# Designed miniproteins, single chains, part 111

Each design is a single chain, and the fold is of that chain. pLDDT is the mean over its residues in the fold that is shown.

## One batch from the design tools (miniprotein)

Design m3862
Fold by ESMFold2-Fast:
Structure m3862 (fold): chain A 68 residues (1-68)
Amino acid sequence: GKALAVVPGRPGLLGSIEEALEYLRSAGATEVLVSDGVNQVRVPLEEAREAAERLVAEGGKGVLLAAA
């Protein structure tokens, strides 16, 4: 699935989960809101990949990763 990374005051990045997480890390994000449009979870950045992969595996076509 694709990931959309959102950081306040910066352009969004649409790519892989890995690319989205690197974008968030480069922006200094410490927590991430992970959403598939139905389910949402707020996790530390270091746990965001596992959370995103879980949501995609459970029927998500893509995930939103927002700096929290």
Scores: mean pLDDT 80

Design m3863
Fold by ESMFold2-Fast:
Structure m3863 (fold): chain A 85 residues (1-85)
Amino acid sequence: MEEILKLAEEAYKLAKEKGTPSLARAVEVFLNAIRKAVEEDGEKYLPDARLAAKSIENAAGDDPVEQEVAKLVREAVEKLEEYIK
């Protein structure tokens, strides 16, 4: 679980420092969903994390930073799914 939180935090920092403000906001929503999943209930908040990640993926253009952030949030969701079992 701590690895998932660290990965989500790294995605947020990357988006904030090298991405657009809109990307940073989308990743902030994702990070909040991940924190609720690990702190409260993974199964309950996994759909929120998945929805946020999908929004980031759908908004990603041909910008390398946006593509890397989308990849990182997708991997965080996949790790979360594995850990809640």
Scores: mean pLDDT 81

Design m3864
Fold by ESMFold2-Fast:
Formats: structure tokens, sequence, C-alpha cells
Structure m3864 (fold): chain A 81 residues (1-81)
């Protein structure tokens, strides 16, 4: 369980860095959306820390974070094009 929790927290940190990168090039309206996404990420981290023994929940959170990472990477690529 600890290894999976560590994975989830590491992914959350990676997603946070991508949000910060996008926020640096975003419009004020887009920055507001990214701030909401950051708040959502904080909630996911809190859920993981509150339920470190819930393997099913941690796996679901990991999948959600991987999907968020892929989404943010696609947004960064589009900004470079």
Amino acid sequence: AQALLDEVLALADEVLKLIDELKSIASPEEQAILDQLRAYLDRLVAQAQANPDDVDLLQKLKQTLLELRDYLLDQLRKQQA
C-alpha cells in the first residue's frame, strides 16, 4: 500500500508542475480554470492520504492522475503549435 501511495503522490506532484507550466502561458480566464484544477488535485491528494490502505481507491486515483497528466501534456503541445 505504501508504494502505491508514493506513486499517487509522485504523479500528483508531476500534475502540479504541469498546471504551473500551463498557468505561466495562460490567459486570465484559463488561469481561473487551472486554479480550479489545482484545487481538485489537492482534494485527490487529501483522499489518498486519508485512505492509504484502500488499494482500490488508490488505483482509481492513480488512473485519474495519469489521465490528467496526458490531458495537460496535450494542452502544452497545442500551445507550442
Scores: mean pLDDT 83

Design m3865
Fold by ESMFold2-Fast:
Structure m3865 (fold): chain A 84 residues (1-84)
Amino acid sequence: ALDEAIELVRKAIEAVENKDFDKARDYVFGALAVLRGLLARDPSPALQEAIDHLEQAIKAIRNKDYDKAIEHLRKSLEILEQLK
């Protein structure tokens, strides 16, 4: 589950870099679904912080602030990698 979320965040970053913004959004929603499922079973402040960054990435994509979107995606990825 955690590795699945990490892979989805990596794919979201690639999609933003390739200007496939609809695909990027879909990957972020996929990662959010996985992480919210994990949070419901085992509440973690770090996991909540990773989720918060993914939600900010969605807002940035919607606002066409793609640099900010990548920043939030990378921050979420960093947090998730530390949870392994």
Scores: mean pLDDT 88

Design m3866
Fold by ESMFold2-Fast:
Structure m3866 (fold): chain A 66 residues (1-66)
Amino acid sequence: NAVEAVAKLISRLLGISPETARKIAELIAKNRELTPEQLAKELGISRSTAQRILDKLEELGLVKKV
């Protein structure tokens, strides 16, 4: 399925855990304009770390900057 495929891609390209990548893929599927604050809250990470993840996802064409 699409969510599993995107999760595997994120995990491999960003070097993050498969479980974290799956949560990110599900968030992208629900809201394509994902904010750093929203991502930080969902993953329990800092806003600055969430921003770095979003920047990489934007480079991959998976999200657009808000």
Scores: mean pLDDT 77

Design m3867
Fold by ESMFold2-Fast:
Structure m3867 (fold): chain A 68 residues (1-68)
Amino acid sequence: SQDDIDQLHLHLQELAARLSEVLSPEQVRRIMVEAQNVGFDALDAGKSVEEAIKEMEKVVERLLEELL
């Protein structure tokens, strides 16, 4: 639904703002592209927005560990 898409976009905007405080623009872009793909793939698969956000969080955590 549009509400689910809007919630996912809001979460992505908040995530990008937080990451931008500690990471380079190139690192933020890399993480955001993968997070966006995972989140929207989850919604396209019929998962809830809460499940999509949870999957995004797992991917972000993994990528942050790889960059640190």
Scores: mean pLDDT 85

Design m3868
Fold by ESMFold2-Fast:
Structure m3868 (fold): chain A 94 residues (1-94)
Amino acid sequence: ELEEKLERIVKLAKEIIDKLVKEGALSEESGEKLKEQLEKLKKEFLENPEKVSKEIEELAEKIKSEYPELSEEEAYALALVGLAAERALKEQMK
């Protein structure tokens, strides 16, 4: 059940990235880097749900409070995209 929800959220996050690339808001290279970070986040969540869940939940709740029309899965998908972007930036700074 949790794994199925995570799969749907990650799929939605990737769809958001693809849409941003198609609309020219994001480069293809940046989109691929974000997708790589999403796969790493998915793996970390499956290996240690407690460590990653708090960060994702806090960001998803913030997004949901600002945009109450979004579904829970959409808010979580946007939270994952945001977290993936933060991690991609940190990798460039090393």
Scores: mean pLDDT 78

Design m3869
Fold by ESMFold2-Fast:
Structure m3869 (fold): chain A 81 residues (1-81)
Amino acid sequence: SEEEKQLENMVKLMYTMLLEGKSIEEIEAVLKGVVPEKLQEYRDKLLAVLREAVEKGLSNEEIAKKLKETYDEIVKELREK
């Protein structure tokens, strides 16, 4: 669906910015400016997972895995609605 593609693009953008050395605050500011209102709940959920993983000192590979797992959970919820 279009919503699934937008969520996938959001996760890719988050991870790309993280690899570029952007702060969590910079990543949050960018995503708050570009995400449709109906996806803001899922944006905030993904940002919370990203923040927790960064604060715990997880590797980029582990962060990518957690973001993918959270994305898959959101996609499952969207398909059940």
Scores: mean pLDDT 81

Design m3870
Fold by ESMFold2-Fast:
Structure m3870 (fold): chain A 69 residues (1-69)
Amino acid sequence: MTSEEAGRRAAEAAGAGPDAATALERAGQKVNEGKREGADVKEAGRHAARYAREGLANPAGETAILAAS
């Protein structure tokens, strides 16, 4: 599973809308792009999940994510 997919799943688990899911998927993709090696992928996944959580917790952040997407 890619960090991109992990980001989308995290958004889905948090009950986020499609736009938030897309933004979190992109965040996961960026992390995965930087760290694709086996051991690094697991660490990257943890960071992507944290980004997803923090983004969804802040309504202002959600608006910024949508605008950036």
Scores: mean pLDDT 57

Design m3871
Fold by ESMFold2-Fast:
Structure m3871 (fold): chain A 76 residues (1-76)
Amino acid sequence: SELEEAAEAVRGFLALARKEVAASKTLPEEEQKQRLAFIREMLKELIKFVEEYYPELTEELEELRKLLEEVEKLLA
């Protein structure tokens, strides 16, 4: 179903985003901040999209929001 496909896509994005956050920690501070800022904006846009079109994906939304909080803390 479209909902199941959306859930799989969000979970796939989460897995890739987590790997990218981990990989960014091997970069110099300035490059790390730029990479994390990009990930932050991508997460914000995806959260808005999922909230609007797939609000039933509550577990996936919670995981996206948790990752966003982690990225924002790394940027502080």
Scores: mean pLDDT 89

Design m3872
Fold by ESMFold2-Fast:
Structure m3872 (fold): chain A 99 residues (1-99)
Amino acid sequence: GTAQVTVKVTVKGGDASVSIIVEANGELVAKKTFRAKEGETVEVTFDAPVGSQVEVLAMVSSVENIEKGDVKRSAPVTVNAAPGTTVTLDVDLVLEPKE
């Protein structure tokens, strides 16, 4: 069966454009881009096979300074049937530019 996986990304250090890339067992299953304000949490929900391992990559660029950005990758998380699976990432734009 499949279960819902909810990805939550919280942005610190400024307003940001957030791209969330989700892989299940190494295969791309979802990609979405959001705009988030400082301290805001953006969420994406998708379905994945129960027992698969999901990894999430969050790519973040500052809206105020396009040269500021960060990349955060989650550890692998096993998809649970109930209550579902949540992956949480914190991204801090006060870190050095993504390049």
Scores: mean pLDDT 74

Design m3873
Fold by ESMFold2-Fast:
Structure m3873 (fold): chain A 68 residues (1-68)
Amino acid sequence: MDEEEIGRRAKEALDLIQKDGKKGASKLREVAEETKRVFPQFKTLSQAMAHSIQLGYELRKEEEEKKK
């Protein structure tokens, strides 16, 4: 799993949180656990989650810029 796939899944999880906080949070946790597995330098789930959210945010920004 590469950073782009992690970002895409994180973006989906963040969108889901706005509609269903519990389901979205669960999905985001799964993405964070995958991120921690792929990037073992992230010692805590919180660090992996922050990285996943950052990648999702960057992906959303790129998609919005392409529309202009």
Scores: mean pLDDT 75

Design m3874
Fold by ESMFold2-Fast:
Parts: structure tokens; C-alpha cells; sequence
Structure m3874 (fold): chain A 94 residues (1-94)
């Protein structure tokens, strides 16, 4: 189902910050070590979508989107072993 590629520690932290903002209804997130604050939830969603759309590598974009959805699902208690195994491919370096 598409090709998952490893994300860097920085890229994973960016996705984790975005997932936390979405799940916990925060108007703030960290991206590339910088804190961003927003006036509305829509502005945060727009920022996340524009960031994901800006990833030129389609496989990296798929990995970032997949990891984001996995983290959101996991925070809602939705996870399974098959999905967790697939997410390990995002962290794999060799």
C-alpha cells in the first residue's frame, strides 16, 4: 500500500507535535524546532496540510501522513499489531 520510507528524528518530532495539537485541541505546535501559535483550529489544520503538501518526495509525504494518522489513532486508543509493524518501517534505517 505505497512505499514507506524512514523519517528523521526531526521529521518524526514535527509529526508528533502536529498529532498532539490535533488530538488535544491545542492552538500551538512545534515545527523544525520553532513554536508556532494560531488563532483558530482551522489555521493549525491548514498549516499542517500545507506543510505535508510541500514535501516534494512523495514517499516521504506518504510516510509523514501515515505516521500522523497512526499517532492520532493511537491517542484515541485505536491501534493494531499490523499497523504498528508498518510504522516501524518509517523508523527503519537499514
Amino acid sequence: MGELVPLSEEERKDVESAADAIVNNKKELTYKGKRYTFKTKQEIIDFILKWLESIKDENKRLSALGYLLYLIAKKYGLSNPSLEEKMKEIEAKE
Scores: mean pLDDT 75

Design m3875
Fold by ESMFold2-Fast:
Structure m3875 (fold): chain A 86 residues (1-86)
Amino acid sequence: MAEKLIKEAEEIYNKAVEEAAEFLVSAGAVPSMEEGKKYAEDTAKGIETGEFEPVDELGKELKEKVKEAGKKAEKLKAEAEKLLAE
């Protein structure tokens, strides 16, 4: 059961990165899905380290999406840890 929760957390994170990339491409902020995914991943790391402070609306929206996905993934990881600890 813990393995399924870890996989679900990874899938949620990957979907959030993909959705963020799609929004960035649709908004013309990045030229490709690959660049969008990289931007989303770098944004997630910046949020964790406190280095990312968005000043435009698109960046703020991306930050909120990444934060929401991160919280959901962390909750699933915590549940997986709880199952592994009994």
Scores: mean pLDDT 66

Design m3876
Fold by ESMFold2-Fast:
Formats: structure tokens, C-alpha cells, sequence
Structure m3876 (fold): chain A 55 residues (1-55)
């Protein structure tokens, strides 16, 4: 599975996954991502960074 995380701003990330993945958010809630989904409510200092993971 290929996962791409693009940090849009301090509280917003765009997650793209080729297969369904379940992510746990900082508030303890879970979200399932297949394709591209924008997730708000994160805290990050990595603004403008794109991370690519293969699992």
C-alpha cells in the first residue's frame, strides 16, 4: 500500500492511499481513507512537507 501525506497547514493534512487505511486522529477518533481525503484537527510543524510511505 502506498500512502502520501501532504501537510497543507498547521492543522490540515491531505492523505492519499491506494488501499483503505484507518488513521487515529489526535482526539482519539478514527477515519478511513481510500483515495484522497483532507483531515483537519491535527497539530504539526511540518507545513509544506510531503511524506510518502510504502507498506
Amino acid sequence: TKITIKVIDKNTVEVTSTEPITLTLPDGSTVTVKGTKIIEGVETDLVGVTLTLEV
Scores: mean pLDDT 75

Design m3877
Fold by ESMFold2-Fast:
Structure m3877 (fold): chain A 79 residues (1-79)
Amino acid sequence: MIAKLTPEQAKEVVDRLIELANEILSKTKDPELQKKIQEVLDRLNKLKADIDAGKPVDQEELNKLAREVMKLKKEVEKS
């Protein structure tokens, strides 16, 4: 059973994912991968802004974004 994240814990996870997404974006020259990474970054920044505004943590969206960042990292490492 995965415990519900506090807003502070969720923000830390989002900040780490933003840092990782920026790192992989800097390592790829593939325009298609750059576009996908930027779309994930936009969604992560929106989620962070929503948390900062005191909105409930969207755990489903956070889990999806974490999965997408890890998938994109593997694609950049293969290219």
Scores: mean pLDDT 81

Design m3878
Fold by ESMFold2-Fast:
Structure m3878 (fold): chain A 79 residues (1-79)
Amino acid sequence: MDEFLKRLIKSIDEIIKKDEERNPNISPDYMEELRRKSVEGVRLAVEMNDVSSITAIVILTIARDLEGVERLVEELKKK
C-alpha cells in the first residue's frame, strides 16, 4: 500500500473521529458507513491518479455527505 494512500486513510479516520467527538448524538452507523465509503473512494481515486476525486471525497467527508461520497464512488467504479 502506497504511503500517500495510508496518509489519506489516516486523515479520513481523523476527520470522522473529530466529528464524532464534537457531535456525540450523530448515528455511529452513519459515520461508520461514511468512513467506509470515503476510504473506498480514496483508494479507487489513488489507483486512478485522480487528484480531483481525492479532493472531492475529502471535502464530502468533512461535510458529512454520505450520499455525495456514494455517488462519486459509483462513478469511479464505472471507469
Scores: mean pLDDT 84

Design m3879
Fold by ESMFold2-Fast:
Formats: structure tokens, C-alpha cells, sequence
Structure m3879 (fold): chain A 65 residues (1-65)
């Protein structure tokens, strides 16, 4: 219970830090934050859910260009 929640919480905090570091480019910050969150979600939930999360991030990144 603590381990999975800790991993997700750490990823969320890192995502927030990335968005703050990239505050001059908020769309890039959002994309990088989502990637970090998706990796943590994949580690906790397993490979099928990681693949789905990665596809959502890729779709969002395509809309940035």
C-alpha cells in the first residue's frame, strides 16, 4: 500500500517540478510531466496500462506541433 502510493506521489511531485522548470513553455512542461506520470503509472499498474498512458502522451505531444 505504501510503496505504490509513494512511487506515484514521488512521480507527481517530480511532474510538478518539471512544469515549474518549464514554466516559459507550459505545453512542453505538460507533455514532460505527463510522461513522468505515465512511467510511474506503468510501473505500478503493469505494461498494458503503461502502453495506454504512453499513447495518450504521444497524442498530446503531436498536438503541440
Amino acid sequence: SGSSLQRLNDALQRSRQIREELKDNPKLGEAEGMRVEGEAFGEVMGPAHKEQAEKEVERFEEELK
Scores: mean pLDDT 72

Design m3880
Fold by ESMFold2-Fast:
Structure m3880 (fold): chain A 65 residues (1-65)
Amino acid sequence: SARAAALQEIGRRWEQAQAERLSEAELRALRDEMTARLKAAGITTTLTFYLTDSAGKTVTLELKG
């Protein structure tokens, strides 16, 4: 389904972002991109993710569909 594909892509992109050691600003830019994908897939719920930035700090990212 489009929802399952969007969630898999978001998960893959978060794993890539962790491997690339992105900054908080870069993670928030990706959050906005992933939120657009979520909306395009028809997901209307809020998803919250916890990622580690390049400084080792936890960044909370909310994707509002």
Scores: mean pLDDT 83

Design m3881
Fold by ESMFold2-Fast:
Structure m3881 (fold): chain A 75 residues (1-75)
Amino acid sequence: EDLQLAADLYHALGHLRFKHGDYEGAVEDYKKAIELYEKAGKPRPEVYRDLANAYRALGKTEEAEKWEQKARELE
């Protein structure tokens, strides 16, 4: 399924950027992954947590907490 595959690729790219310290790029890629997973009807809590971690790395604690809440809601 094309949306799921695209989401997986954005998730992987976001993870790679996060590992290299590109937290802003990681946020962008994780957001795209989340959008695509939601469109595919298969939201993944782990990507929400990855986004929250990227926001924490940027010092955006309030944004990080919102995405942690969202991840917990999906479980």
Scores: mean pLDDT 85

Design m3882
Fold by ESMFold2-Fast:
Structure m3882 (fold): chain A 97 residues (1-97)
Amino acid sequence: MRQRVTITLQRAGASADEVEAYAREVGERIERGLAELGLRATVRVSPAETDSSGNVVVRIEIEVEGPASLWPQARELIRRTAAEAGAAAVSFEPVEE
């Protein structure tokens, strides 16, 4: 099964470079955890943006491929890691509908 996941990191009072570096570390952690489950992941980190409230926003996009039987474990790993990272939002979108 193939899934696309978008994790949104939002920080007040942080530099763009700091939030981007943190996003890369979060992405690497997820990629490693998914690989240990036997799943393939492609991780992409967006350039930092500043929102209308002055918060720095970075998105981590992850495409996950592997057996459908492993998807519940993958989803839990992603949700838990994003929550521990203090993510503002997590979106799960099926690539095969």
Scores: mean pLDDT 81

Design m3883
Fold by ESMFold2-Fast:
Structure m3883 (fold): chain A 100 residues (1-100)
Amino acid sequence: SKEKAEEFKKLMEELDKIVDQIAKEHGLSDEAKQAVRLYARAYALKLFGEKYNDPYLKDLAEEIEKRANEIMKKLSPEEQEKVRKVFDELKKRIEDLINS
């Protein structure tokens, strides 16, 4: 629906701003920031897919998460830990955005 599409667009725009801010605050590399962004987008797609019972969004979330995992494998152990910590903080903020 139009409302669903507009809600999704607004969610993704706010998510990108939050990712940029938190990545800067934690001093993430461009590669680590990209991993966080993909994990955040995958999580948002999963929750939005659950909210609207949309299996396409759930499948898309899984594919984006796989791409994030490939980036993670190339990061140092210290950068991997930073990505996990940042993403765990982002999960709560994403949940708050979807429930607002």
Scores: mean pLDDT 85

Design m3884
Fold by ESMFold2-Fast:
Formats: C-alpha cells, sequence, structure tokens
Structure m3884 (fold): chain A 61 residues (1-61)
C-alpha cells in the first residue's frame, strides 16, 4: 500500500542517517495502520556499519 511504501522509505532514510553517525544503535517503532493492523519497524546499526531494517505486520490481540 502507499502508506507502507512511505513508511519503508522513511525507515530506510532514518537507517542511513543512523549509519552515517557511526554509532551502534537500535530503534523500534510501532504504529497502527489505517487497515487496523499494527506495524512494527525495527532499525539496527551494528559496529561494523551493517544496517538492518525489519518490518512486522500483525493483527491486534
Amino acid sequence: SPELERVRENAERAARVMEEQGVPTRREFTTRLPSGLLLTVRIEVYEDGTVTVEFEVRPLP
């Protein structure tokens, strides 16, 4: 969906900024999508400069 694409682009941009800072760090955000599903975004920057971005979509309990 357009909303998921925008969130992905913003998360990737944030990950690049975090990588450029050169400090190992982790960020996690959870938001509710218009569909009613929960989206969790995890961004992690490792000591070797590796960056991972993970998306998890799940229903409300």
Scores: mean pLDDT 73

Design m3885
Fold by ESMFold2-Fast:
Structure m3885 (fold): chain A 109 residues (1-109)
Amino acid sequence: MKEAIEKVYKEALEDVDRSIEAVRAGRRDLYFGALDKESGLQIRLELELDANGERVRARVVIQDADGKILASEEVPEFRLDATPEERIAFLERVKEAIKKLYEKVLESL
């Protein structure tokens, strides 16, 4: 369990860093797909429009092979049509949420 958690945590951070570098290079690619196939553990980024369709809510979740959410962490509201600077700020907040998610999961072990 712990090794699989560390693996998906590392992969999720690397994916966000690659996404930040893409924005700096003038690209809009978003990398997010940390999955340990052997254990079925994964970290997902969930994006949802609010009821007014004006703001996007985001959260990172870690779930097991059965789809049970082990922990989740919210990312502050943002707009997907954001400038490159605003998109980088959002991705940095996603990295912070992933770090908090990892701490929550370790405390539960």
Scores: mean pLDDT 79

Design m3886
Fold by ESMFold2-Fast:
Structure m3886 (fold): chain A 111 residues (1-111)
Amino acid sequence: MSEEERRAFYREMADIYEKAAQALRETANKLKEKKDSSFEEQEKIVREGADKLAEAGVSPGYAQTIADEVIKAMKAAKTPKEGAENGAKVLEQHAKRFEEIAARYRALADA
């Protein structure tokens, strides 16, 4: 692979993780806005978030794994409000990790 092809690959990976992190944060915000909604409506928001991760370039299987982890954290709660807060926290933790991965790829592209 040429140096230009390697830099292009790192830029593409950075773009994917940046878009994925944004989708996770947007899903967390929607979940917080719907904290007084039913669990069914909150689960739908999380599943739609997984679809946005796949659109960003995350594998569908990995996007589904994140959604399942979020839903598990929500179901552990005693109230929909607590569930939304727990789910948002998990989404925000994944977003931070993806932002850190994106920053590393961006640094490699700029080297």
Scores: mean pLDDT 88

Design m3887
Fold by ESMFold2-Fast:
Structure m3887 (fold): chain A 83 residues (1-83)
Amino acid sequence: MGLDRLLELLADDEIAEALARMIYAVYKRAGKEREGIIAVAHLALQEGVSLEEVRRAAHEAAAEEGVELADEELERKPVFPQV
């Protein structure tokens, strides 16, 4: 639903979409939905999705999961390991 919108931003790249789904599933299993949303948002930004679209989708996903998300967290360095 909210997260589905964020995943749809990556739908044109099947590998990026699959990776985003796996990243979120791992974080959700650990009870870290906020960090999962941030990680998927950073992946979308890395794939060239606009910051405006990513912010809208990430805030909607955060609201549905009952977590608070600051725009600053989307603009900072990725929390996802890059290596």
Scores: mean pLDDT 73

Design m3888
Fold by ESMFold2-Fast:
Structure m3888 (fold): chain A 65 residues (1-65)
Amino acid sequence: MKIKITITYSDGRQETFVLSIEEAIAKIEEALEKDPRVTVGIYDPESKSTLGMGAEEAIAYLREK
């Protein structure tokens, strides 16, 4: 299953991806290496909402899926 994530950098720049869970985790880890203050929005199709969280919390959330 593919998941939609939005990565927000400390300067306000945003990147949106539709990736597999494993690819999404890798992208978040890459962003965190470049900007330790990055935040992530994860789209949940069951609730039809975007969950905003820190990068480390987002990685943990995706590993539980």
Scores: mean pLDDT 80

Design m3889
Fold by ESMFold2-Fast:
Structure m3889 (fold): chain A 103 residues (1-103)
Amino acid sequence: MIVVTSGKDAEIVTIVVSGGVEAAEVARRLAEERGFEVSEAEEIKDMPGMGGVVVRGMSNEEATELAVEVAKETGKSVSVYGTDTEDVSEGASNGTPLTGVNV
């Protein structure tokens, strides 16, 4: 597993998981269990097989820890983007990369 973390803490983060909406539902559940406000899991527009969620109020460190846990539970790659939007697909396309976890 390779973990890359960079950038600033963002008020809103988009978490993108390979494996589509089913894998992104794991990210939603884990974020909710940690007490974060999280969107429903959605498929990323124009990125077949990728799913994502939007989470508010998460630090870069907390986002990295969540991404690692999602990758461990799903066996899928996870990317986290800092954004100013609650649209999952816009955050995945235009957000600032904060964390990447490859399995």
Scores: mean pLDDT 78

Design m3890
Fold by ESMFold2-Fast:
Structure m3890 (fold): chain A 70 residues (1-70)
Amino acid sequence: VEEEAEKILSEASVTVPREVADLLLGATEGELSEEEVKKLLERMKRDNKIMLEYAESKGDEVKVSLLKAG
């Protein structure tokens, strides 16, 4: 259970890491429209949400707690 929770945490971080979001905003300032930036962020947030919903649907409270804590 803990091993799976660590894997989920790592995958969530890899999918939508803060550094990647900051890089996209910094590197594309003025090059992408506000709508395009929102679409990219929405995609990234959706991937993280899917991971959380999957853990909750499995009834793994430990996985959900670890995802919320880290």
Scores: mean pLDDT 55

Design m3891
Fold by ESMFold2-Fast:
Structure m3891 (fold): chain A 92 residues (1-92)
Amino acid sequence: GEKAEEGAEYAKRGAEERGAEAKAEATSDSLEIEISGGDTGSMLGAIAASSAAMVLGAEAEVESEPGKAVVKVSGGGDEAVYEAGRAAAGGG
């Protein structure tokens, strides 16, 4: 719920600090982060987010192409979504 939205804001801010554009949407136990223009940095953030989510028992899917990365996290509840967003912001 509330923590998921906070995680989405962390991810968006982290990508923007790297000069990328970010969109993030959160639900009660899912997170979708789309990062554009960050290239290698965006991919590293996506990997960090997926790893954090999986450690907390969530499922994570990462789709990447040159200049764009999309991370989808589901399950694991608010905590997994929040930590995934924080990890995405830090880029690992």
Scores: mean pLDDT 72

Design m3892
Fold by ESMFold2-Fast:
Structure m3892 (fold): chain A 91 residues (1-91)
Amino acid sequence: MERIRELAEEATRLARESARLYIEALRSEDPEESERLLREAERKAREALELLEEVRRLALEAGAEELLQEAEQRVAEALREYREELEAALA
């Protein structure tokens, strides 16, 4: 239980950091900085998804489907914020 919550919180944190770095990259006028920020954003996004899959596996084994649902909602919320900011930046 405690480990599942910790992993879910870490996944959410990485997803938010990824979203922020991606937005920062899009706003950067320096191509080298933009590329660095995009690579960092992609790395954190992959790590967040890997942690979410681990949360899913552990939650299913423990019968803790509520913790999985909470984790999925938090990650989805972070990605939704990213999508809204991306749409605003491209408008």
Scores: mean pLDDT 76

Design m3893
Fold by ESMFold2-Fast:
Structure m3893 (fold): chain A 96 residues (1-96)
Amino acid sequence: MTIEEAARELKERIENDFEGVKAEIDKASIPEQFEIALDLAVARLLEDTPLIREAFDYVKEKLLAQATSDEQKEKVEAFVEGLPEAARLWLEARKK
């Protein structure tokens, strides 16, 4: 599955079954939660909706809650803050 396909599928699931998406995030491993955060950042670039923003905030909260040290929290925050630019670069690289 491409990042764009994953982002579109995730958007559709959020719109149709937001509670199911939250449950998926809750069951996901930490690496999978980072992948979901990137997919959500891509989805926001393609079409920014209130539900996509809420889902992004939800996965951010889960990642921060799993950080066991201040250094890990800073790294998670830096990653999340960088996601919009990272998503833009990844989309541009795939289109060009």
Scores: mean pLDDT 77

Design m3894
Fold by ESMFold2-Fast:
Structure m3894 (fold): chain A 89 residues (1-89)
Amino acid sequence: MKVKLPEDLSEEAKKAIEDAVKALRGGTLQQVSDAFEKAADALEKDGYVDEAYILYRSAANFFEALGFTEIAEKYRKKADELKKVSSLK
């Protein structure tokens, strides 16, 4: 059963989020994309499904703003899939 608070994250989720923040500061777009996907995946595995959904949506908006529509669409699709699974519970 999921017991969660926004600040009560596993070490894996915390590290993935830190890696995503580092990638945003000076990584390539591929590194930023990979880091966000890893962070969202870690959050989902920890049971933070809503937080993972928000992170995928935020990543989609971020890449859309930079003009990387293809990457943004990838993240929107992942967010939609996660939302559908959550709704089926």
Scores: mean pLDDT 72

Design m3895
Fold by ESMFold2-Fast:
Structure m3895 (fold): chain A 68 residues (1-68)
Amino acid sequence: MVQVAVLVPKDKVDEVEKKIAELGGRVLSRNPVDDDRVALLIEVPEDKVEELKAFAESLGGSARVVPQ
């Protein structure tokens, strides 16, 4: 599993968490960044990172792998 920092609009948090679960991942923490955005620290299988990035970008967000 790889840790990924995902930044998404607040109204899209449930949608991205559902996608993470579908990819076989899990949410480690949620941290509100401002009134409109939430940062999620998550883990997913390495082969699912690119799919997660594409999904987050489709929602107006972003995703970055966290170095271990």
Scores: mean pLDDT 83

Design m3896
Fold by ESMFold2-Fast:
Structure m3896 (fold): chain A 79 residues (1-79)
Amino acid sequence: MEERKKLLEEMQKIAVETGEKVAKIHPEAKPYIELAKKNAFETTRALGELIGLAAEHSPEAEKIVRDGVEKMKELAEKA
């Protein structure tokens, strides 16, 4: 149970860090970072919005989001 909570917290941290990197390129991502910080459910929603925004606006932002998702997958595989 504690391991699952730790995994969710680490995934939330990666989502926030990914959003912050996207916000440096695309400031419109800032509201989604704030959503990600609230809880795990909002983190999932914020990540979806960041993926959409990255796909529409910038290959650079899309790469950042893709790298973040890959890190989350690595954490899930280790659990």
Scores: mean pLDDT 67

